Designed miniproteins, single chains, continued (4). Designs and how they scored, part 77

Each design is a single chain, and the fold is of that chain. pLDDT is the mean over its residues in the fold that is shown.

## One batch from the design tools (miniprotein)

Design m14832
Fold by ESMFold2-Fast:
Structure m14832 (fold): chain A 65 residues (1-65)
Amino acid sequence: KRLEQARRLGELVAERAYFESNGDLEKAKELADKRLDRISKYYNLTEEERQALRDGYEEALKKIE
C-alpha cells in the first residue's frame, strides 16, 4: 500500500512540475527535486518509500522526455 502510494506521488510530482514549468523540462526537474525532498521529510518516508517515490518520478519523467 504505502510503496504504491509513494510511487504514485512521484508520478504526480513529475506531472505537476512539468505542467507548472510550461513544458520546460529543466525547470520541471528543479521544481520536482525540491518537492520530492519536501515530501520525503513531511511524511517521514523510509528508505524503501523514498526509492518508490523516486522510481515513480523517473518513470513519469521518462514518458514526458
Scores: mean pLDDT 81

Design m14833
Fold by ESMFold2-Fast:
Structure m14833 (fold): chain A 77 residues (1-77)
Amino acid sequence: MRAEVERLAREGRATLESLRAQRTPAEVARAVAEAFRRLLEERIAEARAAGDEETAALLERVREELEREAEEVLAEL
């Protein structure tokens, strides 16, 4: 489960870096960030359903960090 959290964090950051590098239109970048947020919410729900509160807490932290990074990327576009 921790490896899954690390993978999602890496994929989220790689996606944001790609959006910044490609000068993606802000509306498209916002839609991509929203899709990733929904994915993290689904994974949090799955972790809670499995009784894995530690993984759920880590995923919530990753979601908060990626939301802050997404706001920064969107401000540059």
Scores: mean pLDDT 77

Design m14834
Fold by ESMFold2-Fast:
Structure m14834 (fold): chain A 66 residues (1-66)
Amino acid sequence: ARKQAEELHLKGLAAYREGDLQAAIDHYQQALALDPNFKEAWRNLGRVLEEQGDLEKAAEYFALAE
């Protein structure tokens, strides 16, 4: 599960770098479904939501990255 979560997180990072925010969110959420303790994925999901203007949800996910 952890290796699959890491691969999904890398796909999310690639999508984010390409500007596909929805694909990035989808991949990060899939990674977190496999490994809820994947702090980097929570942090990156928070960053995408902050960029979209969902500041409250971003703050929640940043807290989960602690």
Scores: mean pLDDT 83

Design m14835
Fold by ESMFold2-Fast:
Structure m14835 (fold): chain A 115 residues (1-115)
Amino acid sequence: SMEKAKKLKELFKEADKDGDGTLDLEELEVLLKKLFPKSLEGKDIKAIAELWLDLFDKDGDGTISFVELTQGLKDFLVESGDESAAKLDPNNWEDAAILVEKLMKGAGEDVSILE
């Protein structure tokens, strides 16, 4: 959906305080709180953001680009058994929105219902 793509782009832009197209640890924490408020309730969000940065920061510069984040989510979903995620392009905002929606639903819903 174009509307989901626009919303995701706006959320990323709001978290990206520097406007450089990458998220540092603090900016990633802000994005995670916005995308997963129920799933992360009572959890150490900083520790989760540090784990995502470690796993998805392929350049080792201490920041995650939008493409690195969405590629990491795609890889996670594919490894978790969602083969349909393999067809999605992490460089495309509409496909990125589908990847994020899949992860959000998986965090809050029984994924067996989505087949």
Scores: mean pLDDT 74

Design m14836
Fold by ESMFold2-Fast:
Structure m14836 (fold): chain A 109 residues (1-109)
Amino acid sequence: TIVLTQPAAVRARAGGAVTLTQTANSGDIADRPVAWWRQRPGQPRQLLIYLNNRRAEGVPERFTGSVAGNVATLTIRDLTLDDTATYYAAVLTEDGWQWGPGTLLTVLE
């Protein structure tokens, strides 16, 4: 079973960019489908990125994904206060989707 880790909290400034990471405990995950999800308070969880680097429908180009070795990366450019949310990475394995613990992103003025 793949175990995923994410930083608990990250802070960034509006108008800037941020990189969020997820690290797998074992080996290369580049050949596995990786997805990124956003959970805003009071709203359903929204898919942002699937298949490592593809944007879901309605997701703006300022969101990008990449995978290298055992690390998946979500980069968010042109940050707004509305980007304050918990971001979850998930990796598809033979045992189904394995979810990271989530990173709370706080966007500051």
Scores: mean pLDDT 84

Design m14837
Fold by ESMFold2-Fast:
Structure m14837 (fold): chain A 56 residues (1-56)
Amino acid sequence: MSAEEQKAELEKRLRELEREGVLAVIEGDEATLARVQAEIDALRAEYKALFGEEPA
């Protein structure tokens, strides 16, 4: 699998999590926000481990 393909897949997952986080803010669901943020942090760590850089 190319680095570009892997990067695109991880960025897509990040985008989906960020969207879920925005919806949680609108709903005032702080518990969901905390869990989404933890998942984003884990995915960012995976991205950094694979590519040596942090996602935008």
Scores: mean pLDDT 79

Design m14838
Fold by ESMFold2-Fast:
Structure m14838 (fold): chain A 83 residues (1-83)
Amino acid sequence: MKKVVVVPSMALAREAAAKTDKSVTVTSGDPEITRQALEISKHDGVIVSAENDEQIKQIQKVADEMGAKFVQADTADQAVDAL
């Protein structure tokens, strides 16, 4: 099952991607870009930088609709653990 991990900044998303041994796609907080990443990517997970609660809710809805596990992380280490 693919995972969607939301972090509060792109810097944290890039740090998590560099630290993880999992194959991941890093994307912006756009729900449609997140949907495309989940459809096209054969990676283990998607790390999304989301700046506000409305974007986070929209990304969670996309993850739920696509059967991906949604996790919110506040640090790069928490994001790596969630993957």
Scores: mean pLDDT 79

Design m14839
Fold by ESMFold2-Fast:
Structure m14839 (fold): chain A 55 residues (1-55)
Amino acid sequence: MVVDLSPANQFTLEEKREIVEKVREAYRDAMAAGLTPEQAQAVAGEVAKEILEKK
């Protein structure tokens, strides 16, 4: 699933960059754990969704 940062308008540029880095790290870690690229993308998408949906 593709990550979309459009809902993150309230975040600073620094926070947006950190979100992107966390998503990329989650993808890399999932791949290192032996998941397929599609599964790793799903995991990264869930991480992004969790961050963006937090109050």
Scores: mean pLDDT 71

Design m14840
Fold by ESMFold2-Fast:
Formats: C-alpha cells, sequence, structure tokens
Structure m14840 (fold): chain A 90 residues (1-90)
C-alpha cells in the first residue's frame, strides 16, 4: 500500500504534467517527461497497472504524428491515472 504522502506526490506530478500540456509541450518534451515519470513510478514501486499505463503511453507518444496528438494522448493518461489514484485513496 502506498502512503497518503506518496499518493499526494503522484497527484502533484500529474498536475505538473497537465501544466506542460497546457503550455503546448512538444511530442519530444512530453516523451522526456513521461520517461522521467516512469522512472519515478518504478522507484516508488507503484502498482503494475500504473506502470503499464505509462509504458503504453510512451509507446503511443513515439507513434504520434503531431504535438497536438501527443498532448491528447498525455491528457487521456492523466485522466486514467487520476481515476486509479481515487480508487487507491478510497
Amino acid sequence: MLSPLVLDQIEAVLDGIERAVEQKASKDELIRIMEAFLEYLRKIKAPDSMIELVEETIERLRKAKSDEEAQKIVREMVEKLREMLRELKA
């Protein structure tokens, strides 16, 4: 079980990722951000479902044909991770 403090830290990271998307971060910048986030999740031993979702998101980002498509992919991931966090906090 992840501590409430760690869950709040993940939420803060997701808020930062959303800000990067709103600031129109490029596909390459979003890939770098997602790779750093994946390393963080592995380090804290996050649930496999969260790690797999971020790994799948990075794969989708590498195939994205525009910055706008990359931004949409990251927004979808953030929404799914926020749902997972709500379930973990319940």
Scores: mean pLDDT 86

Design m14841
Fold by ESMFold2-Fast:
Structure m14841 (fold): chain A 75 residues (1-75)
Amino acid sequence: MSREEQLERLAELAKRAALTSSNPTLATGLVLRAIGALLDGDEAALLETAREAAEVSEDEELAREVLELAEELEE
């Protein structure tokens, strides 16, 4: 998988993780931030947003997958 494909996957997983949050305002904000960061090519902003999405996610397995991919991409 290319780096671009992995960043797109990270954005998708981050959006899914954010949507598991019980706070709809926070979930919406994180989804929009992930989309914006991906469209702007801002890898640092996407990684930061993904970590925040994982922290607020109520799905522990999905949060773990997001954090593992984010760590791999910081290599």
Scores: mean pLDDT 83

Design m14842
Fold by ESMFold2-Fast:
Structure m14842 (fold): chain A 67 residues (1-67)
Amino acid sequence: MKEDAQKALEAAKKGDLSEAINYLKKVREKGVSDEELQELAQEAAKKYGTDPLEVIRAVAEKLLEKL
């Protein structure tokens, strides 16, 4: 789980949106709810706008802090 969140963060930093989303799906499958991920994405969008890579990067960072 924490490893998958770290890989999502690394993919987002590289600009690979598809790989970042794939690793976030693995985090979700291992016990993080879609509702929790949506809440984290909304909070990230408030701070960083609607850039998908910046939102996913911020979500992955927050997941790593919780795990």
Scores: mean pLDDT 75

Design m14843
Fold by ESMFold2-Fast:
Structure m14843 (fold): chain A 113 residues (1-113)
Amino acid sequence: MTIEDLEELAKEKGVEVSNLPKELSEELIELLKRLIEEGKLKGLFGETLNGSPLLVVELSVDPAEARKILEELAEAAPDSISILVTSDGAAVGSYSKGYTFAGKPNNGRAAAA
């Protein structure tokens, strides 16, 4: 699946998409497509963090499911892309090379467990 196919599917399903990083791996694209088809993905936004590509993934799922999705996204993501996951307007966590979930290594999410 290509980035263009992913953007088309997102638009068809009413998912907001902007500025997707071109460095998305095929594995990451397939995972994002599945999340759109399952109705779990609300928005998908490309940003820049310290000069590096950041993918912001906005979900509409409970915090435990969002954490599992973050782990799957982190595994599929190439080393050049950081991932930030939000769910229903709350930050769930982030991943980049050298970081653990939600930026604080010993408390991995903004909301309590």
Scores: mean pLDDT 73

Design m14844
Fold by ESMFold2-Fast:
Structure m14844 (fold): chain A 71 residues (1-71)
Amino acid sequence: SMEEELKEAVERALKIAETMDPELSEELKQLTGALAEKAREYIEKGDVAGAKETIERLLQLTERLARISEK
């Protein structure tokens, strides 16, 4: 379900945030919270396309910040 996909994306982002420096960790946590809220609104409206796009943005952002953290 979209709710399970969102939960997995959030858990992944928060786990990666724990491995980062405090500034990047806080940024990822704030963005994860905002995107999770937005995705949940789309799910409640039945907007599957909006929910998918928001979850995809969260996954992409997590990967981008993780790559910066490794440098």
Scores: mean pLDDT 83

Design m14845
Fold by ESMFold2-Fast:
Structure m14845 (fold): chain A 95 residues (1-95)
Amino acid sequence: EAVEKLEEAIRKAEQALESLRNGDYDTAIELAKEAIRLANEAGKEASPEAVDYLIKAQFLLLVGIAAASMGDVETAIEAFEGAIENLRKALEIEK
C-alpha cells in the first residue's frame, strides 16, 4: 500500500514538473498538492527511515507550490526535482 501510494505520488510530482515546464502553473500546483496528499498517506505506513525522506519531499513540494504561485519558475523546478528525488529514495526503502 505504501509502495503503491509512493509510486502514484512520484507520478503526480513528475506531472507537476512537466506542467510547470510547459507554463501551466495552475495545473502544476494542483498536481503537487495531490503528490503531497499521497506522500502523507504513504507516510502513515512507512518505516521511520522512509518518513524522513517523505518529510523532505513534502517540504520541497510546498516550496515549489509557493515559488510557482509567485512565478519563480526556476526555484519551483529545482524544488519539484528535489521532491521527486526524495520520494524515489523513500520508495527504494519501502520496496
Scores: mean pLDDT 88

Design m14846
Fold by ESMFold2-Fast:
Structure m14846 (fold): chain A 112 residues (1-112)
Amino acid sequence: SAEEEALMEEILEELQSPDPLVRLRALGKLHTIRLYRPDLYEKYKERIEEVLLKLAREDPDPDVRLMAARLLAEEGVEEAKEILKTLPDTLSDEARQAFLEGFEEALRFLGL
């Protein structure tokens, strides 16, 4: 739908925000879409993987790198699995909260 396409474009834009908490919330939204709307995720998969790989490789915020790498590793991206070996395995409380807020916001959008 036009509303779903608008949401996906908004999420992709938010992943490029200068604010790391906005990027973490966007990663939470993507996690919801992947779990509950895998059809919608697949339509954007190439663009998502490109952005998430860039975040995992080079984001200045270590929590953003960790979460982007985790999401890609769950999709079977081998480079992301290697990146995870170089990062701490724990998110900050602030990063975890931002991610969960994004996850819940996207659930509400989907009527769940």
Scores: mean pLDDT 90

Design m14847
Fold by ESMFold2-Fast:
Structure m14847 (fold): chain A 93 residues (1-93)
Amino acid sequence: ATVKTATVTKEVQMPASPSPVGVSVSVTIDTKGMGDVEVTMTATAEAPGSPVGTGTRTEKAPAAATITGTAVALIATAEDTTVTLTGTGTAKE
């Protein structure tokens, strides 16, 4: 089966509040020439020295030239620090 993967990374400044925060990332995958696909979107969040959150979504999508998916990582405890958020999208035919 044909598989295409795309990855994006962004930095997010966490608030000084101890409350859980959802952070979203969107990834666009070039699916030109593919038929119907299963798309898996994963968001992972890392503070310096440790992972602090993850989120995954899987969905079926019809044939398209590009597919954009969004995943959310829920960060429970990262206060007043910069978190690196990595989004990975995989489309499988």
Scores: mean pLDDT 75

Design m14848
Fold by ESMFold2-Fast:
Structure m14848 (fold): chain A 71 residues (1-71)
Amino acid sequence: MSELIKEAERLALEAEELVKQGKYEEAIRLAEEAVRLALEALRKGEDPVKATGVAIRAIGIKFEAELLLKK
């Protein structure tokens, strides 16, 4: 597995945990970083299926955190 995808997955998992803790602003920042790393892996052609999956997951976490922050 690419180091970029591995790091993106780790950041997405941390962002998800921060959402559970109510730390929405921190969750958004980590989710954005996860998206950036997953897109970088896609750009390099390292593992397009895995990179796309991680990017979609991170985008979902970011949207959830943003919705909860606006409440």
Scores: mean pLDDT 83

Design m14849
Fold by ESMFold2-Fast:
Structure m14849 (fold): chain A 57 residues (1-57)
Amino acid sequence: LKEAAEYAVKNKDEDKLIALGELAVKLGDLETAKYIAELAEKAGMTEAAEKVRKLLE
């Protein structure tokens, strides 16, 4: 998941990044979901970052 998220960021694929965040939450991997949200925020993908953060709360 982390490697796929990094690839999505390189391709500016916010939809894929959101889907990976949702998958991480569904799997109970909250640490990976937090990593995905942080990665999105650092990349300037504010919508993806906010959407993934919302899934954690």
Scores: mean pLDDT 81

Design m14850
Fold by ESMFold2-Fast:
Structure m14850 (fold): chain A 84 residues (1-84)
Amino acid sequence: SEAALEEALAREREELRRSRAKRRELADQVIEQHNVFRGSDETLRAQAKEKGLTHLSPDEVFDLLLAEARLRHEAARRRAALLG
């Protein structure tokens, strides 16, 4: 049971790592095309400090900020649908 749980967690960590690598490749392509995608590492570290996420890399902070922005956008869309 414990060994099965550890194996499942290792699998999820590996999948998350591969997903992050693919997102970075896409981000690099967007940076090349638009020349302003994620901002500087210093900017991301400052935002991480404000959110208490100083243990994360700049790329991980950016991933969380993108996820947060997407959730806010989706919440706004749902609110509009519910309120007419």
Scores: mean pLDDT 68

Design m14851
Fold by ESMFold2-Fast:
Formats: C-alpha cells, structure tokens, sequence
Structure m14851 (fold): chain A 71 residues (1-71)
C-alpha cells in the first residue's frame, strides 16, 4: 500500500536525520540510501523519471555524508 511505503520512508528519513545530528554520518548515509530506494519504488508507478531523480539525489546525499564521516 502506498501509505505504508510513505510511512516507512518518513521513518527512515527521521532516523537518518537523528544519526546525522549525533555525528553518525555512516549510519545516516545508509539510512538515506534506504529511504531513497523506498521513495523511488513509491514514485515509479506514477513517474519513473522522478523516481530515478529521487534515487540519484539520495545517492548524492549519502556520498556527502560519507565524506563528512572521513573528517
């Protein structure tokens, strides 16, 4: 169900934000990728192009978070 996937994405986004706030950038990056993948699955039936862009943005954000973890 669409609402179930949206709720899971919201939970993952919230957990990623909490991890980033705590300085756990590796965990935040992993959660960001997981949220992006679920969000892309949610959007794909309506707009596959938007779904791909969401996945790409999540990957870009995760990469920046991993860069912060190295500092």
Amino acid sequence: MREELRERVEELVARAAEAADAGKYEEAARLTLEAGELAAELLAPEDPEVAEKVRERAEALAKKLLEKAKE
Scores: mean pLDDT 80

Design m14852
Fold by ESMFold2-Fast:
Structure m14852 (fold): chain A 70 residues (1-70)
Amino acid sequence: MKEELEEIIKTLRDALERLRQASSVDERNEAGVDVVKAVNKAMEILGLEPSEFRSPEDILRKLEEGKEKA
């Protein structure tokens, strides 16, 4: 689980950075899809319901907290 948390943290960080740096519609769409996929997987791992979603950055914070406690 700890290794899976680190992998998802890296994936979400990379996707968020690509989304932030995206200068074209295609780049933005591709990065956005990656962010959504990473967020959904992270929420599943954390046992969060859709109603608990606030932002991708909040999910990233919760993943980092989970990794520190594991």
Scores: mean pLDDT 78

Design m14853
Fold by ESMFold2-Fast:
Structure m14853 (fold): chain A 74 residues (1-74)
Amino acid sequence: KEAEIEELRARYREAAARAAEAVAAGDAEGLVAAAREIAEALVRYAELTHGEEFAEKVREKAERELAELEAAAA
């Protein structure tokens, strides 16, 4: 799945750039949206490269961090 991994890396970089821009602009909603995209890309990448068990741990960590970010943005 070389094409999928390449696309996923591109998505991650784009989402990371949007997250940085949102932080600079004080855009809490944009930051949360970008963080969700980053989390989705990381979970999928982990699933493709390290398998489902590792991806589950990545997802759990990402879900906790997203919940904290959403609470801080409220």
Scores: mean pLDDT 79

Design m14854
Fold by ESMFold2-Fast:
Structure m14854 (fold): chain A 62 residues (1-62)
Amino acid sequence: SLAEEIRRLAGEVAALIAQPTVDPEKVRELLRRIAELNERLMGREVTDQVRAPALPTAPAAA
């Protein structure tokens, strides 16, 4: 689930920050992923799948 993935990544950030020497680039990467997952969780707390009336990439008749 998204919540479990977020918890795992948060744990990795905490572990990195606890080190005496840390690479901020790695922390930023993990935080970015956490933010994306949080946004998805807020938007789709029940179902991840959404069917739109228009296809994302339609072969269209032309």
Scores: mean pLDDT 68

Design m14855
Fold by ESMFold2-Fast:
Structure m14855 (fold): chain A 92 residues (1-92)
Amino acid sequence: MTPEEEENVTTLLRLLAEAEKEGLKVEELAERLRERLSQEQIENALIDLISLIPVANHPAVRKLLEKYKELAEALETEKTVKLLDEKLEQMK
């Protein structure tokens, strides 16, 4: 991961945490991400973030991936949704 990709992943994680704290809807979070990052940067950051998350048997990790899937669907990132489905299936 490049330093720029790492910064984009960190920005994504921060916005996700703040959105949950503020009770933002997924659509509102998607709009905030589009203000900060291009569609390409969002897609790449989500894929990179998901790739960094190990397949773990922890409920918190599963819930986090489910939230990323909701966001990826709102952002219309089909490849990211597919990757998340595969990881969630491994966490059965």
Scores: mean pLDDT 75

Design m14856
Fold by ESMFold2-Fast:
Structure m14856 (fold): chain A 57 residues (1-57)
Amino acid sequence: KDELQQRVNRAVNEIEDAVDAGDFEKARRILEEASAVLPPGAARAVREVTERWMREG
């Protein structure tokens, strides 16, 4: 059951790195790939965090 949390953490970290680098296209691709394999609730949480970071950067 830790697999879901590990997948979420990996996606979030990779998206954060991409946003920090200014690579919003890469961040969107990582979000799309993660959303395809995560449950709806987890996918929504990752999307909300990604959109917030992209608005702030």
Scores: mean pLDDT 79

Design m14857
Fold by ESMFold2-Fast:
Structure m14857 (fold): chain A 56 residues (1-56)
Amino acid sequence: ARLEAALREALAAGDVVLAIAFHEILENPEKAEEIIKKLKEQGFEEVAARLEEVLA
């Protein structure tokens, strides 16, 4: 799956914040928008943008 591949890439790059976000969305897809919004509010704009790109 696209999300699973993106999670593996994040783990290989050592991007723990991105990896955690992808894992949460894989477990709870209905919370994807909430997770993205929270990341933007916390200043993780690049992580949020990557999530939106993968989910499009």
Scores: mean pLDDT 78

Design m14858
Fold by ESMFold2-Fast:
Structure m14858 (fold): chain A 60 residues (1-60)
Amino acid sequence: LSEKEKEALEKALEMLKNGASVQEVADYLRKEGLPGIADAVERTSKEGAIAALEQLITAG
């Protein structure tokens, strides 16, 4: 992942922890050029989205 992509994922994770919906976070990720991750987030629970984003940030 590029630095910009990592920053977008960290922002998305913070949005979820601050009470944003999965839909709001998916829309944000699409705007940042990460439609594949946005689609994955939309298809899971809030807890699943948090776990997936944490794994991507840690691995990248």
Scores: mean pLDDT 82

Design m14859
Fold by ESMFold2-Fast:
Structure m14859 (fold): chain A 87 residues (1-87)
Amino acid sequence: SPEELVKKGEELLKQGKYEEAANYYRDAGFIYENQGDYEKALKYYSLALEAYQKFLENAKTDEERQRAQENIDVIKENIEYLKKKLE
């Protein structure tokens, strides 16, 4: 369930596992979006964005930085799309 994905993301975030936490928040946001719960989708995509940004700040390799940036760009597009839906 998206609630279980959120709890897993919260636990991983507490452990400093930012990329894994972001992936769980992203997946929860995707499920809420598909259910038509755009406010919850926006909330969890926003949490995924914060976690990917923390991953980027802590990235040690060019591959990690590129992967973080690609995910950030996609999530930002999803957030902008949902904001327009909630207007």
Scores: mean pLDDT 90

Design m14860
Fold by ESMFold2-Fast:
Structure m14860 (fold): chain A 80 residues (1-80)
Amino acid sequence: SEFERFYEVVRRGLALLDKAIDEAVKAGNTEEAIRLVQEKIDLLEWALRRAEEAGMPQEVIDDLRAELTKAQARLAELQA
């Protein structure tokens, strides 16, 4: 379905960003890590709005919201 394709694309994007963030942190590149976490937050905010507008299952909305909260917490840690 269109919703299944949307969620798969979002999950794939998140996985790539998570790998890039982890590599930036391991390299000691804090500025790059911050930028990548911000990109992850932007993707999650966009995906959450789209999922809510499309009436996607509550478990999908809850998962995206939980991931957004974790990304926001990580951004705060990197900026400390």
Scores: mean pLDDT 87

Design m14861
Fold by ESMFold2-Fast:
Structure m14861 (fold): chain A 80 residues (1-80)
Amino acid sequence: SEEEFDKVVEEAAEQIKNATSDEELRKIVREFLEKLKELGYTTPEQLRLAIAKLVHKLMELGMPVEKIHKVVEIFREEFA
């Protein structure tokens, strides 16, 4: 559901905000992708939309641009 999707995005954004290492960020990204698959978000288009919404939320939280770029880079690596 849209409500469950929004909760997954909110939870991932909060975890990213509190993460202090690249290893933690990678684990959070992997868990986020796993939860999206559980919700039926499996197509490249759906995954890109989810990533875009997460990035938007990170920007709203005032996350440093460098940290947002790192998160996006990890997603590109895990997108295969």
Scores: mean pLDDT 84

Design m14862
Fold by ESMFold2-Fast:
Structure m14862 (fold): chain A 64 residues (1-64)
Amino acid sequence: SKEDIKEFLLENMSVDSLQTALALDNRTVLGAIRHEVSLVIPEARDLSDEEMREILREVLEEKK
């Protein structure tokens, strides 16, 4: 679920990593993060770049 994906990112990405990913905001970076998440949570594979950006922003807000 989206919540499981958020929890994975909360546990596996630092604030600095989240900020860097969102600042770069390119297909390669978003694709790499999506791929890593999809190895644990296969449903992440179907996320669009926009959905990935939204989840990363939510995770960053929760970590602050």
Scores: mean pLDDT 81

Design m14863
Fold by ESMFold2-Fast:
Structure m14863 (fold): chain A 60 residues (1-60)
Amino acid sequence: TIEVTVTLPSIEKAIGAALAAIGEDPEARVTVEGKTVRAVFPDTEAGRRAADYLLAAAAE
């Protein structure tokens, strides 16, 4: 499994990033706590892509 925890600048951005990650891999287990997104992705191509997306979103 691939575990990613990121903190975004706003609750709206955290929710948006979480929804986008789920859209990349619907098997992802995502939890949003305020501005913090915790996600567990399967170790698959889709899971790695979703994890990379979430990390990139937090870096912007």
Scores: mean pLDDT 79

Design m14864
Fold by ESMFold2-Fast:
Structure m14864 (fold): chain A 61 residues (1-61)
Amino acid sequence: MMSPDELVDTILADYPGLSPEAVERIRELAERYAAGELSEREFLRGVMGIVHAERTGRPVA
């Protein structure tokens, strides 16, 4: 079983440049997933929502 720390590290490797607030939210989701409170799909949906919220703040050129 992946630990919450390993899960967060994997996500940060795929999505560099996330804010500390976004990282904290992802950690909370990872801990809830590890506790069995969230399904894999619910966890991934939550993570993608956080990532998209951060990424939509990018400057458009």
Scores: mean pLDDT 75

Design m14865
Fold by ESMFold2-Fast:
Structure m14865 (fold): chain A 78 residues (1-78)
Amino acid sequence: VEEGLFKPAKETIKKAKELVKQGKYDEAIKLLQDTIDKIKTLAANTLPPVDTELSKKVDQLLAEMEKLLKEVEEKKAK
């Protein structure tokens, strides 16, 4: 369960940063959006509706990915 939520998020952040360095902003944006949606769907079906340490870590990773997505979108706009 943890690997299903955290491993894709961390790998996606790494790949998105590499795509940004290559100037592939559209690919980075799509990768981040697709992974955020997938993690949100998986979390909704897997995590209990209570405050757990795992739930808090998932929320933190989603926030980091959403922040990176916004930064990439801003770089594309320039």
Scores: mean pLDDT 73

Design m14866
Fold by ESMFold2-Fast:
Structure m14866 (fold): chain A 55 residues (1-55)
Amino acid sequence: GEIEKAIEKAKEARSKGDIKTALEYANKAVELAEKEGDLDGALEAEDIRRAALLS
């Protein structure tokens, strides 16, 4: 779904060193997961967001 797509894009951007894009997609995934009540998606997106911030 949309949450999973945003998570994938965030992971791809981070692997390429595009931290700005990684953060944008990670933030979008967190927002979507919170709105949908997808706890697993929210946790995964937050982990990616934290990893991008530490890059």
Scores: mean pLDDT 82

Design m14867
Fold by ESMFold2-Fast:
Structure m14867 (fold): chain A 57 residues (1-57)
Amino acid sequence: TKEEAGRELARVARLPGGRDVAEKMAQLLNQGKYEEALKLAREALAKHPDVPEPPEP
């Protein structure tokens, strides 16, 4: 749903390199493409599961 897509967008935006994905999701939400937005979120989050992220240099 739109609410779930928005929530996932917020999560993706916090990921490393997630800003670009979040921006694309925002465009999809604006177009009413909630399923596409959720798909992008799922893929981005799958690369960053609940396990800790690697340290930055």
Scores: mean pLDDT 70

Design m14868
Fold by ESMFold2-Fast:
Structure m14868 (fold): chain A 81 residues (1-81)
Amino acid sequence: EIKGEVIEAEVKEVKDGVGIIEIKLKSDKVIKKVRVRVTKDGELVGELVKETNDKEVTLKIELKGEHKVGDKVEVKIQLEL
């Protein structure tokens, strides 16, 4: 089963000039794989694919380019359950 979700996330941390977002995912089923694409103003700034075996997963994604704390990004999430 594949579940898709689109969320708005905010840059909470900038470490050594790199913007970081944190995403917490919860599912009633074991999450087998997570695919995430992050865009800002229509540009792809982050991408992550992670295999898991848990109902809860926390992802930290480093963003390409210049970001500031409080910047908003669009996050497309696909879960394989």
Scores: mean pLDDT 80

